# Designed miniproteins, single chains, continued (3), part 88

Each design is a single chain, and the fold is of that chain. pLDDT is the mean over its residues in the fold that is shown.

## One batch from the design tools (miniprotein)

Design m11047
Fold by ESMFold2-Fast:
Structure m11047 (fold): chain A 92 residues (1-92)
Amino acid sequence: SVDEVVDRAIARLEELAERFEKLGPDGKGIAEMLRNVAEELRKHRDDPEKVRDILEFAAAQLEEISKYLSPEARKLAQEAVDFLREAAEELR
């Protein structure tokens, strides 16, 4: 269960990172952040509590950053925030 959530989260974060990079320079920083989150999930995959904390923190950080993004990037950021929160909730 936890491994399945972590693997799905990593795959989705990598996909979202590529989509942010395609938005150009504005998306590159967020893409790097999402890849760093994926790496942290890999390191802590055997710790459900830590995985949930990482996902919740990433969602909050991205939601804050979204206030300064273009409308297109903001929409993608909201999609990412929703996904991260859903993944965290699945680990309760």
Scores: mean pLDDT 86

Design m11048
Fold by ESMFold2-Fast:
Structure m11048 (fold): chain A 74 residues (1-74)
Amino acid sequence: MEEEIERLKKLIDEVNKLSQAFDEINKEKYLENMEKIKRNPLKPVDEDTRRKILEEAQKEYEENVKLLKELIDS
């Protein structure tokens, strides 16, 4: 039992680490796209909108991790 829980923990940690690295790359591209939009007068994106989009993406990721842990705990 304990060994299986530890193994699952390691897998979750590895997935989280990979997701974090991937998220860093996506953030960079996203920021570049937002800078391009800022130069386009069609739809000016304010700082609040940028923050919200990034925050929502972070929350969604965190919620998914939480759900996975809940399923394992169940």
Scores: mean pLDDT 66

Design m11049
Fold by ESMFold2-Fast:
Structure m11049 (fold): chain A 100 residues (1-100)
Amino acid sequence: SMAERIQQLQNAYNAAVARFALDTGLAEDPEVTRKLLEEKEKNMSEEARKYADELYEKALELQKKAGSPQAGLDYLEEELEKLVMEIRGVSEEEFERLKA
């Protein structure tokens, strides 16, 4: 279902954020973050891995171009907002169907 796909994309997003945090030194607890990333990657589908890699690479590229990790963070937060909006849209549409 589309909702299941969105859940997989959320998991991929979290993996990308974890990788970026580890790479930029922004992780509050690098040991915990690395363990979490490893566990997620073991159970990640090929499509989810591709999405996570795409997010991570774009964030890293923006960070390098701007010379600041903030540029990568801003990109990741913008993508999260888009995902949240998509989830809300699906949720509201599903609710409307159940109401009818």
Scores: mean pLDDT 77

Design m11050
Fold by ESMFold2-Fast:
Structure m11050 (fold): chain A 74 residues (1-74)
Amino acid sequence: MSVVEYAEKKMEEVRKWVEENPEASEEEVTAKIQEVGKEVVELAKKLKASDEEIEKAENVLLRGYLEIMEEVRK
C-alpha cells in the first residue's frame, strides 16, 4: 500500500465515522483527522516515501479535511 492509498483509505474511514456520529463536535472530527495525518507521516517515514508521494498524500488529507469540515460546520 502506498502512502497516498493509505491517506485515501484513512480519510474515507473518517468520512464514514462522521456519517455514523452526526453529533460529533468539530474538535472531535479535527482530532481524528490530525491522528490520520500523524499515521500518514509515520508511514511515509517508515516506507521512505518520495517528496512527490508525500505531497500527493498531504493533498488527499487537505481536500478530505476541507470537505468533511464544511459538512460538520452546517
Scores: mean pLDDT 82

Design m11051
Fold by ESMFold2-Fast:
Structure m11051 (fold): chain A 68 residues (1-68)
Amino acid sequence: SLEPAVRELLELFDLPAEDLPALLATAERIRAENADRVAEFQAAYPNGSFEGLVLERALQEHFRRRAA
């Protein structure tokens, strides 16, 4: 589950707790859409975090929705 990491992002970026379901849903969707690319990512970035990239993209999408 991405929930613990999403909760840490909410605290880190001072986002309201009410944003948890929306940000978590976005992160889970991005992870699912890119599940077949995990091996490719790990081959290109051996010390990289696939989960970290998913969370970064989810956070960017969340902020774009808030700005709209």
Scores: mean pLDDT 80

Design m11052
Fold by ESMFold2-Fast:
Structure m11052 (fold): chain A 80 residues (1-80)
Amino acid sequence: LTEEQELDIIVALAIITGAVTKIGLDNAVKRGLISPETAEEYKKKIDELVTKAENAQSVEEARKYLDELVKLSREVDKLI
């Protein structure tokens, strides 16, 4: 893989991770496990990290934001 291809893959994974985590948050609200306000706070953090990953100029930078998104996804899973 080229560095450009690796960057594209990492950004795609960040977008997918963010989207899946948001679906989890919506389901948690529907089940009464968290408040809509708590879900919106997490969604804001997810959107900020996804935007940073999309704007990353290096594989290292994109991986950093993907790692933060994965960590945030694990925090959301603990709320369930």
Scores: mean pLDDT 88

Design m11053
Fold by ESMFold2-Fast:
Structure m11053 (fold): chain A 75 residues (1-75)
Amino acid sequence: SSRLEELAKVGGLTNKVIMELIELARTKSIQEVREFAEKKIEELKKEISNKDLAELAVNQIRVALAMIERRKREA
């Protein structure tokens, strides 16, 4: 129960950051989006006490960031 609740919370936090990056990418440079992503990653590392879940969240955000950067370059 508590482990599934923690996983759901981490998933929600991860998705929120990814959605913020997508929205920011509409108006900001790749460099600004990257700087914002690194700040959010450091905040999540401090907020998520479970190391494995923190690593999964960071990896998902980094993959999303790479896709956002690619899409901005192709536009």
Scores: mean pLDDT 86

Design m11054
Fold by ESMFold2-Fast:
Structure m11054 (fold): chain A 79 residues (1-79)
Amino acid sequence: ISEKAKRLGELIEEAGITARDIAEASGMSERTAEADLERLKEGIPLPAETLRRIAEALEGLSPEAAELARELAEEIEKA
């Protein structure tokens, strides 16, 4: 799960998606989006509900990152 969290952060960065883009798409604050993206890049797992919210924001920006975020949310709920 830690490795997948890091990969999600990498995919978001590779797609050129910023914390601002996530904040605008999801309605979360830019500060919250920035903190969440940094946690992902460090391989720190986010709560499942936070990951689902990020996945919804990513649907129009990066379908691959959105799918990975949903997979991570499911894994966290199973753990």
Scores: mean pLDDT 81

Design m11055
Fold by ESMFold2-Fast:
Structure m11055 (fold): chain A 68 residues (1-68)
Amino acid sequence: GARAAAYGARAAAYGTGEAAHYAEMAGVSPQSGNGVLAARYAAKAAAYADGEEAKRYAEQTSIEGLKS
């Protein structure tokens, strides 16, 4: 839902390279608004992210996406 998209946008802001790309995909989910897809892209952002803050926001997107 909306909360997952918000955390995805934050992950994009703090991500680098591929992490930023996957976090942006989480925010647009991939333009369908699907919380499950947002969570999946956020998980990819966490896997490719460099830095604790990017990983933390990506994990939050996954958690909120699953609750949706």
Scores: mean pLDDT 63

Design m11056
Fold by ESMFold2-Fast:
Structure m11056 (fold): chain A 66 residues (1-66)
Amino acid sequence: MPAAQEPSEEDLARAREFLALYQQVHTLTPEDAEALIHGLAVALKNPAARAAIDAGVARLRAELAA
């Protein structure tokens, strides 16, 4: 398949980081986790969604550090 607008390794790393933090709060099946990674990878193609994900990661880190 053509690799047009596929997420970069950086985008996938961000998606995995968010998923790891999310799984500390929410119970996910392996299938749900895969769906979430793919959904996040697609969302990261949008700069606004990328900024929102970064903000969410920062918030989760602050909450977990408290």
Scores: mean pLDDT 68

Design m11057
Fold by ESMFold2-Fast:
Structure m11057 (fold): chain A 104 residues (1-104)
Amino acid sequence: MDDEAVLESLVADALSRLTPEQQAILDALLARYADESPARQAGIVAIASTALEQGLSEEEIRAIVDAAVAATSVDPVELARIAMTQIRQGASVEEILAALRAAS
């Protein structure tokens, strides 16, 4: 699979579903992590877009994404799955961060 094409598709899909303010937050996060692999960036898009749709703040999203990126020993897809599951269940930022640390 072309990881770069997958990332581009995920970004386009997320941007189509997000408000202009949420799109600006996602764009800033992707710029911050531009040096990460396409697979890591795809995970960031999945986490950030899910958190934005659930009404998390930019500060909360950045903390979650920073924790996921720091977990270099874990597959990006698995990290995204863990984070998205916790976010969709209404977990607190502290609980999401604890789940990501436990996976590392």
Scores: mean pLDDT 77

Design m11058
Fold by ESMFold2-Fast:
Structure m11058 (fold): chain A 85 residues (1-85)
Amino acid sequence: SSRKEEEEQRIGKLGREGLRRSAPVLGAGSLAGAKAVGDATKALDPSLTPEVDAYVAEGEKDPDKAPGSLIKNAVLLSLAKRKKA
């Protein structure tokens, strides 16, 4: 309904403004998380080291990319766990 569409647009706008204002702080926290998850991934599957290190390097160069680096490393960790099962 139109009411739900307005609520979703408002939430989306507030979310974008919040991310913009807190990007440096979120970048630092997400980068630390990406490194920790990356280390766990490399411990489970060392063949993923180049991909893990590349995603961490992206987050180090650009704090806005750090949340994406955390998500990408979490996906690699899931793949490494599946490979061992």
Scores: mean pLDDT 70

Design m11059
Fold by ESMFold2-Fast:
Structure m11059 (fold): chain A 79 residues (1-79)
Amino acid sequence: DIDRLKEMARRKLLEALRLLREKGLVTDEQVRQIEELIKEEKFDEAIDMLMRAGPDDLEVHILVSLVRMILWEIKRLEK
């Protein structure tokens, strides 16, 4: 179900953003920008910002990798 996959992607991206906030790796401005990208379903742009903020953060990399897998599955189902 595509809607469930999109919901999962949003939740995992917001989880990654929360981890970066807890670690002090993002500013309030970056948080607002990433949240807006997630809301607009600009997931690739949100991923890019998360990766730039936490380039060495293993937890964020794992969450982003999972989101990329979810997005690929969405594209397959939207055929």
Scores: mean pLDDT 85

Design m11060
Fold by ESMFold2-Fast:
Structure m11060 (fold): chain A 86 residues (1-86)
Amino acid sequence: MMPSLEELVERNRELLEQVEKLGFREQARRLRELVDELYERGDRESLEAVRRILQAALALDDPELRQAQLDGAVQHAEREVRRLRE
């Protein structure tokens, strides 16, 4: 069963709260903006991709690797938002 767009947004928001609590406040803030725009655009595939990257980042114990993964999530979401705006 595929999750709804609302369920995907809520799951991303929950993961972003965890990211913020770990001290990655700038990445969490930027990703919230991007996730909200992806939701407005109805891009399920990009919301699921971001969710998977966030879960992978949170599974890492190394802060530097976690930061790199989160920066990757921002870059991915920014590319998808840019495509949707064009």
Scores: mean pLDDT 83

Design m11061
Fold by ESMFold2-Fast:
Structure m11061 (fold): chain A 56 residues (1-56)
Amino acid sequence: DDGRRGDFLRRLGQQYLRQGNNQMASQLYFRSSDYYQRSGDLQTSQQYRQQGLSLQ
């Protein structure tokens, strides 16, 4: 399920963000965004793409 993969990657990205690893968090948010887009959750996809961009 692409939505579940998106949720997993988003949570992993949040964990790296809490550790101060903005580079890894950004990449995980982009991957999460791609899975949300594939699942049809376009609003959540856009949200995490923007969050990933803000960390670069």
Scores: mean pLDDT 86

Design m11062
Fold by ESMFold2-Fast:
Structure m11062 (fold): chain A 97 residues (1-97)
Amino acid sequence: MQAVQYAQQARQYASIDPQLSDQYIQQSTAIINQTLADNGRTSLARDIQARIAQTGDPDAALAAMRADLRANGDTLGLAIVDAIDYIRQAVDAQNAL
């Protein structure tokens, strides 16, 4: 999914070129929103973010979400979780500057 690729690029550039990283975050977010709208799943990104926010261990929460999505064969949900995770990592890396 192209949103995952843009999110990965955002993470890679976060400490090198924060403006380019922000552009990749915007591109990834736009693709996530469009893909979820096209599939009738507009709340999914918010639900993922809420689950991350409710935990003291985002990595464990993300691993649990990925396990649930794999068990259900939800390949779209897995791609969205991966993209959101890379965006989170990019933001964290920018904030560490």
Scores: mean pLDDT 84

Design m11063
Fold by ESMFold2-Fast:
Structure m11063 (fold): chain A 92 residues (1-92)
Amino acid sequence: MAEELAEEAKKLGDEAEAAEAAGNLEKARELYLRAAELMKEALIAKLEAEGLDVSEVRELLEKALEAYRAGNIEEAQRLIEEAGKVVREKAA
């Protein structure tokens, strides 16, 4: 369920902060990315449980993570903003 995914994401985020404090920036980045992927799934599961159509939000967030992995930060930010707009419109 969404709670389990959110808890795992928090654990990975805590591990990323510890790695960053230790100077392991590459490991911290990998852990933050994994935490972001789990938070995406937690958000999608929560929205689905509330009866919202998540197909468009899921596609946009998956494309955003792919752009981020490819180093296309500007494209990733654009896709995240678009996903946020869709969530607000469907939740209103």
Scores: mean pLDDT 76

Design m11064
Fold by ESMFold2-Fast:
Structure m11064 (fold): chain A 99 residues (1-99)
Amino acid sequence: MKVRVRATAANGEASAGVTVTLKDGSKVHIRVRLTPDGAAAEVQTEGGAKAKILSFKATRSGDTVTAEVELEVDEDIEKVEVRQGASSNPLTVEAEVEK
């Protein structure tokens, strides 16, 4: 299964988290941080989950920064939860699942 996470913010600091729960009960935690200077993504696994980062892309358009992370997981996905962190500006976070 593939998971795509996209986070977009205008100037400032923003953070977002996405938790992917797999059908075996294991989890993949994706954290995206956006700053005026760029973007970073962190992936953490729980309960023996296996995840592979397929791509990470950060783009800037004017004052807007977008980070996109694509992951492959070895188990079927049960649910995806999006959690927005602290942001001084509007933050948009999207997660999608591909088979």
Scores: mean pLDDT 76

Design m11065
Fold by ESMFold2-Fast:
Structure m11065 (fold): chain A 68 residues (1-68)
Amino acid sequence: SAEEIMKEFEEKAKELLEAIRNNEPLSKISQILAELLTLASKAPEEIRDKVSEILKEVEEAYRKYLES
């Protein structure tokens, strides 16, 4: 269901943010990001706006991490 996909996406986004904060290897962070993007690409229309908003927040954190 859309709710299950949203929950999985939120959990994966949280995992990525924690990996970034813990300064985990770039290869690991990139793998989690790739998984998150795959989940986002499969999101049904009814949750796309919410998924896009969370994805932007996560991608912004990742960009700042790379610039540090």
Scores: mean pLDDT 82

Design m11066
Fold by ESMFold2-Fast:
Structure m11066 (fold): chain A 62 residues (1-62)
Amino acid sequence: GEKLLEAAEKYAEKLAENARKSGRKDVSYEVEVKGDKAVITLKGDGVEQVIELSLEELEGRL
């Protein structure tokens, strides 16, 4: 539900900030909820990373 999406968006923002600090440009992200998992797609400098996490895994990373 909404809690999973909110946790995923917070984690995606953290990943994007870390990517920018590492020198990546044009950093963006997409978040999709699929059942019990959030799919985060992080993009920047022509690189794409896809991360799939449960709410429990996201709470442990926030």
Scores: mean pLDDT 80

Design m11067
Fold by ESMFold2-Fast:
Structure m11067 (fold): chain A 64 residues (1-64)
Amino acid sequence: KEEVLERLRKLANENAEKVLGRPATYADLPELERIALTSKDPEVRKLASEAASALELVEKLEKE
């Protein structure tokens, strides 16, 4: 469980750094989701979507 959480956090932060220029926080979820839906660049949309999904999974696993 802890190893999976570490990998998800790394994935979220790496992708968020490419999209936001900084590591993601849970407060960034709505912004990352909007970027995933609205960005003109398909690669940026993919990175934002992957970051949001990873961050959401981390939050869910930490709460449950």
Scores: mean pLDDT 77

Design m11068
Fold by ESMFold2-Fast:
Structure m11068 (fold): chain A 84 residues (1-84)
Amino acid sequence: GKIKTTEKSITATINLLKTNDPAFIFPYVYESFKADKDKLLKKYDPESLAIFLEALADEAEKKNLVKIANQFRQEAVELRKLAK
């Protein structure tokens, strides 16, 4: 995976979350991921996507959004199976 590029994307997303209502933006990002999952898997390395989702889960947990954080982590686990 292109870890350096993924780190930049994660940082940009976290910054966006800090400037918006977390209760709104985290579910929005998750639903967008679910809607575009097949397209994302054709364009991006599954390992890089898993790292991105894990970072989103960590930030969601900091905002006490445990349910959405667990959903991000479960999707990341599935993506890591594809990265083998």
Scores: mean pLDDT 74

Design m11069
Fold by ESMFold2-Fast:
Structure m11069 (fold): chain A 58 residues (1-58)
Amino acid sequence: GPKMTVENLALFLQQTFDAPPQDARNIAEQVLAETPANATPSEILKRAQKIYYERFGS
């Protein structure tokens, strides 16, 4: 599958949570910076969702 990028992760957050583009990008950049290089896309998505809920709630 395609490698997880900041752009793809930000788009996922925008589509899943209706996150503002700038907030989605900021979260995507943080998640990818903090995530190990060998992490699966599923692990990256779970980390992004957790950070989103911690900052904005649901």
Scores: mean pLDDT 78

Design m11070
Fold by ESMFold2-Fast:
Structure m11070 (fold): chain A 95 residues (1-95)
Amino acid sequence: SDKRIELIKKQVINTAQNALLSSSPDISSSMVSQLSSLVDQLQNSTTKSDFISVVKQTLSLFDQVIKQLTNPQLQRMMSSQKRVMQSYLKEAERL
């Protein structure tokens, strides 16, 4: 459903933006730049295939961020956001 994929896209973008806002003081400027670039790529994705590819890249970056975080609360928050994003990825792949 085109309407469902657009809703998933909106939710994934919102999750990635919230992750960026919450983690940006505690991660490297390189990671901030990479996550910002991926958010832009999510917003500009026009096909389901492109969207899925960028979500997978975003999840990979989330793993790298989680490994570098020393704050347990931020690690739990990022892990939670990763699980939400993984759930949307699985749903998008089934559409």
Scores: mean pLDDT 87

Design m11071
Fold by ESMFold2-Fast:
Structure m11071 (fold): chain A 91 residues (1-91)
Amino acid sequence: DLKAAARKAAALARAVAEVSPDPALAATLREAAETIERIAEESKDEEEAQKLADEYEAAHAEELAAAEAYAASMPDADKEKALALARERVA
């Protein structure tokens, strides 16, 4: 289910944004979450969703790379908090 997968991914991105001390990174993650949900809502199929996701990733490669680097370097306590917040939003 494309929309369910998108909601889960968006919830995780928003959760990471909430635990981030950097407001610029938080804004990037929230924008990515909104884009994931928009792509899932507007795409007629998985192929179109993948194309739109690839286009967004290409256009925002530096911001997304910074967000991924932050997520990879998060303390374990912050990672667990983000996962708990994401699970709460999906439930």
Scores: mean pLDDT 78

Design m11072
Fold by ESMFold2-Fast:
Structure m11072 (fold): chain A 66 residues (1-66)
Amino acid sequence: SPLAQAAREITNLLLDNGYSHDEASQVVRIVVETYRSGDFEGGRRRLRELAPEMADEIWEILRRHS
């Protein structure tokens, strides 16, 4: 699925930038929850809290796979 491809790309991006597997899995969970709930404002806020330096790149990956 497009979401599964985005999740893998996001995981690789975060690992390449010094994040742990646990941190990457939390980011992916937030992304999946955001898409299921439609709460894009809440999701973007949580994403910036957890991975502030990567948030814009993560959002761009999601936009390409939506």
Scores: mean pLDDT 80

Design m11073
Fold by ESMFold2-Fast:
Structure m11073 (fold): chain A 84 residues (1-84)
Amino acid sequence: GISEAIQLLQEAIELVKQGDFDKAIQLVRQAIELVKGTPAEFELQILEGMMLLAIGVGKVIGDEEFAKEQAIKLIQQAIEVLKK
């Protein structure tokens, strides 16, 4: 449910802090599956897309801290969407 999705997103933040973007994205996708069929699904899919773009931009410019900062901010926004 929603509480489980929030837990996965909190774990994804910790993985981003460690630089494990691939596993963080996997947990974000699992959170989206848990909210499938709710209004939150679409908002979380947009935030996932923005997170992938931020990670890609960080890789291209060689700034991992930019990628981490943007990914954490987007996951925090996803948690706020679910708390409504």
Scores: mean pLDDT 87

Design m11074
Fold by ESMFold2-Fast:
Structure m11074 (fold): chain A 71 residues (1-71)
Amino acid sequence: MKYPAVTEEQRERIEELERRLEEIRRRLEELAKRPLTPEVLEEQMRLGVEEVELAVELTVLEIENEKLLKE
């Protein structure tokens, strides 16, 4: 686990988001090995947006967990 979790629910949510983020990063690495076509570029952009969204959700949960630990 990269992030501390205060509750079981938060731990499961963080683990799921982290797992999805690793999956997206792996898929982006695989796409980077393919010839650049419009289809590949579109998929890379889609995955890039999803990666940003997941990273934001993880950051929000990390901030919430830190706040709970310090309260």
Scores: mean pLDDT 75

Design m11075
Fold by ESMFold2-Fast:
Structure m11075 (fold): chain A 112 residues (1-112)
Amino acid sequence: KFEEVEKHIKEVLEPIKELAKDNEEIMKLIEEIEEIVKETIKKLLELRPDLSVDELILIANALFYSTKENIESNLEFIKNHINLDEESLKIVEEALKKLAEINEKINELLEK
């Protein structure tokens, strides 16, 4: 399961890394995103080994597109599609917040 989700993470980030390859600061932020998403999926699988690859991919996608404006709507979307316990939801919420901060930094760098 983790290897399939890791493949999806790589496929999502490879085009973005190619676009950012000449910008070291943006590349470091993309690498930080990759690490946080992978670590979040690992933690979720340790708590909930019953989660499907499709459910984990849905969570990973929500994390990649997390912004400060959409954290609540993304968390609600996940709750409506995946039956997560309180501990798992807290892990997802904390990850969404971290990714929102990193995405904001990338957006600021791209607007310069």
Scores: mean pLDDT 82

Design m11076
Fold by ESMFold2-Fast:
Structure m11076 (fold): chain A 70 residues (1-70)
Amino acid sequence: SEAEIEAVLARLREAVEAEDRAAAREVIGQIKANPELLRYVSENPERLAEILAGASAEFRAFVERLLFSA
């Protein structure tokens, strides 16, 4: 649902703003486990870019590695 997508993206934003690696792993794991969430992120790359915009280069690289790793 839209509400579930927004809730997951809000948790990812909180994890990114805090640079909380454990929270980021949990949220990205949830996105990767859910085909609807993964599709939404793929179709709306600007939303991921907005979430990552304030993060350090190191934390952005960490999140990107989590999202695109097998």
Scores: mean pLDDT 82

Design m11077
Fold by ESMFold2-Fast:
Formats: C-alpha cells, structure tokens, sequence
Structure m11077 (fold): chain A 85 residues (1-85)
C-alpha cells in the first residue's frame, strides 16, 4: 500500500544518512525509485528511470538540464528527494 511505501522511504532515507560511499549512492537511487512510484513529478519520472542505471551525479545533472524546459516539476522532484535526507 502507498502508506507502507512512504514508511519504507523514511527508513531508506535514514539509512542513507548513516551510510557512506557506494552504499549511500545505492540507497539514494532506491529512494528516487520509490519517490517515482509515489507519483512525484511525472516528467522527472521518465528521465529518472533512464538515469537509474547511471550515477546519482548524472541524475542531478540531467534533471537540471531539463529544468530549462520543465523547471517547476523537476524542482519539485529534486526538493522531495533532498528533503528525505
């Protein structure tokens, strides 16, 4: 259920804050996936799915580039992902 996924997001966010290096990057990507499943910024979702197989740094850079065309939705998605930190 959606509420259970939200709780899992909180747990993953807490683990990411306590993790370092590659483990932290993997947790951040999993948080992004759950955020998309919860319906955050539909346009950002399409791009995030394409970037989930790449580095987290690449995700932020591509979303910023697309922000020129769809800044509001991308900004909302990024804020929610960072808010979980």
Amino acid sequence: MRAEKEKKLEELAEKALKSKGGEQKELILEIARLALELGLAPNAAKLTILILEKDYEGLKEMLREVAKADEKEVEEFLKKVEELR
Scores: mean pLDDT 53

Design m11078
Fold by ESMFold2-Fast:
Structure m11078 (fold): chain A 100 residues (1-100)
Amino acid sequence: SLSLLLELIGMELRVIGIEFDIDLLEKQVAADPSLLPQAIAQYQAMLADLQALLARAQALLATAPAELQPFAQRLVDRIQALIARVQARIAELQAQLAAQ
């Protein structure tokens, strides 16, 4: 349906926004290591947002008509990859903070 397609597009735009926020956050942390605790908190907030988006994307995939299933599946895959990236980065930043 058009409503389902628009929701999937909206979710993809939200994922793009989170990727942009990550790039900005990385530049800030590289410039000022005193921001590490704040960066960890921001990544944890992004992780929670991504997990909520994943749950919604999976629900949409389960009910999507055949023509939209590839779009919904690509969105699920993209969100899962980004969750893995964010989790790995949180672990790296926590280790870096502990070493200081």
Scores: mean pLDDT 91

Design m11079
Fold by ESMFold2-Fast:
Structure m11079 (fold): chain A 56 residues (1-56)
Amino acid sequence: MKKVEEMSREERIELVVEMLKALSLAPTEANIRSVARLGGFELSDEEIEEVKRRLL
């Protein structure tokens, strides 16, 4: 896995989407933020909405 500083916006969104799927978590803002923080980064509100869109 790449370091956070080497991750693009797309790679961070994709990682959060895959982690939510692996953990069977609903794509709520709270779950998305918690998963991103487990990965060592934070997402913008726009990136959170993109994660939700990919899981619908």
Scores: mean pLDDT 77

Design m11080
Fold by ESMFold2-Fast:
Structure m11080 (fold): chain A 88 residues (1-88)
Amino acid sequence: SVEELREEAKRLLEVLPTLSLEQQKDVGRHLVDLTEKLIREDALSKEEAEVYIETLREIAKILSTLDPEFAEELRERIERLEELVRER
């Protein structure tokens, strides 16, 4: 459900800053890859896709201070995912 997904996203964002930089970057990579796969497979509702995209934007924001180059690459991928959702 969307409510369950929002709760999981909130918990992830609370834990993320407590992890090492390498682990934070790995979470960002895995989540953006997963989100792209789920969008391409039409496995997410628009509301669910919005939760994934907003979560990724918050991850990029957290990483922007620690690794600005990685955060920018993540933001560019997020913008492409938003376009994929909009074309559905």
Scores: mean pLDDT 87

Design m11081
Fold by ESMFold2-Fast:
Structure m11081 (fold): chain A 83 residues (1-83)
Amino acid sequence: SAAEEEEAREEFEKLKERVRRQMEEFRELVEQGDLFGAELTGGSLVLSLSTQAVVYRKLGFDELAEEIRRLRDEVERELEEAL
């Protein structure tokens, strides 16, 4: 329903803030030369976002699923460029 999608969008805003903080941690690990820790942190984030996109798509929240997929692609690109 529209109300359920609105709640999901509010949760997605919180997820974006969490992703931003985790990417800050990823960049700190890269700067410290902990490439293994960086790959684990970034890889786990990519998997989590990929899973959430599938869940939202199954719920019929196609627009949110697409936004999460784009966010995952941005994270994955930064990982590929840094590692």
Scores: mean pLDDT 84

